# Designed miniproteins, single chains, continued (6), part 10

Each design is a single chain, and the fold is of that chain. pLDDT is the mean over its residues in the fold that is shown.

## One batch from the design tools (miniprotein)

Design m20341
Fold by ESMFold2-Fast:
Structure m20341 (fold): chain A 64 residues (1-64)
Amino acid sequence: DLEILDEVSREVARRVREEEAANPVTFGSPQARVDYNQARGPDIVREANELIKKKEEERKKLEE
């Protein structure tokens, strides 16, 4: 569902922002942040898929 995909995209984006805020030394430059996030792409996709599954399971429980 598009709604679940939108929620997951926002959640993943929030997590990335939290990681940046928690690791200011690692993300000390805008370019380093971009390079890190680009390299993290496969992990972001994996996290998104896990969140989609979790959201679908939560939705299914509400429809019981």
Scores: mean pLDDT 69

Design m20342
Fold by ESMFold2-Fast:
Structure m20342 (fold): chain A 64 residues (1-64)
Amino acid sequence: DEVVEELIRRFGISREDAERIVLEAITELLRKKKITDPSEISKEELLETAIEVAEEYKKAGILK
């Protein structure tokens, strides 16, 4: 997954942490947009939201 690889590259996190962040980003976008189909989420939008989630996790001390 291109988004997972980008998160690993940007934040130096594990694949497991990157996958968790992507799942959280998908969940947030589905709720925010009130959609049920993840395929309606663009790669660009998913990446931007995943970066925001990663920054939140980093500030909260959840990331190593």
Scores: mean pLDDT 77

Design m20343
Fold by ESMFold2-Fast:
Structure m20343 (fold): chain A 56 residues (1-56)
Amino acid sequence: MEEKRKEGLELIKKGVEYFKQGKVDEALDYFNKAVELFKEAGMSDEEIQKAIDEAL
């Protein structure tokens, strides 16, 4: 579970990088992959939203 959370956070960082470059579609793809990993790690929707908000 911890490895999936860490991988999800790395994907959020990639998404933020793409978002800052104006590549919104790529950013959303990375964010969606991160959300899947967070769900597999047993995180609630609220915890996932908080993780994304903290990265933005």
Scores: mean pLDDT 78

Design m20344
Fold by ESMFold2-Fast:
Structure m20344 (fold): chain A 95 residues (1-95)
Amino acid sequence: MPSKEELLAATEELIARTAHSLSPGQAAAVARLLAEMRASTDVAEARALFQGILGLLAQALSPAELAELTAWARKRFADDPELVAFVDQLAALHA
């Protein structure tokens, strides 16, 4: 499982890549979850918040953008099979 710092860095990478595709409401929801991740003292809670952000992005992104996100996540978290499986499931639900 990635560390809290790795999850925060990955979340900032995701926001930079996807901000242009988000509505104001979706951007606000992502910002709120990111703030909760920063305030969290438990890496498992930070991981759950990160999965929440991925779920919001899957709802907002086009199929092509979601495919790029999935490829990025699989490479970034290649050593976390549960997180990769979660991202693959999100892509399948929104294909």
Scores: mean pLDDT 80

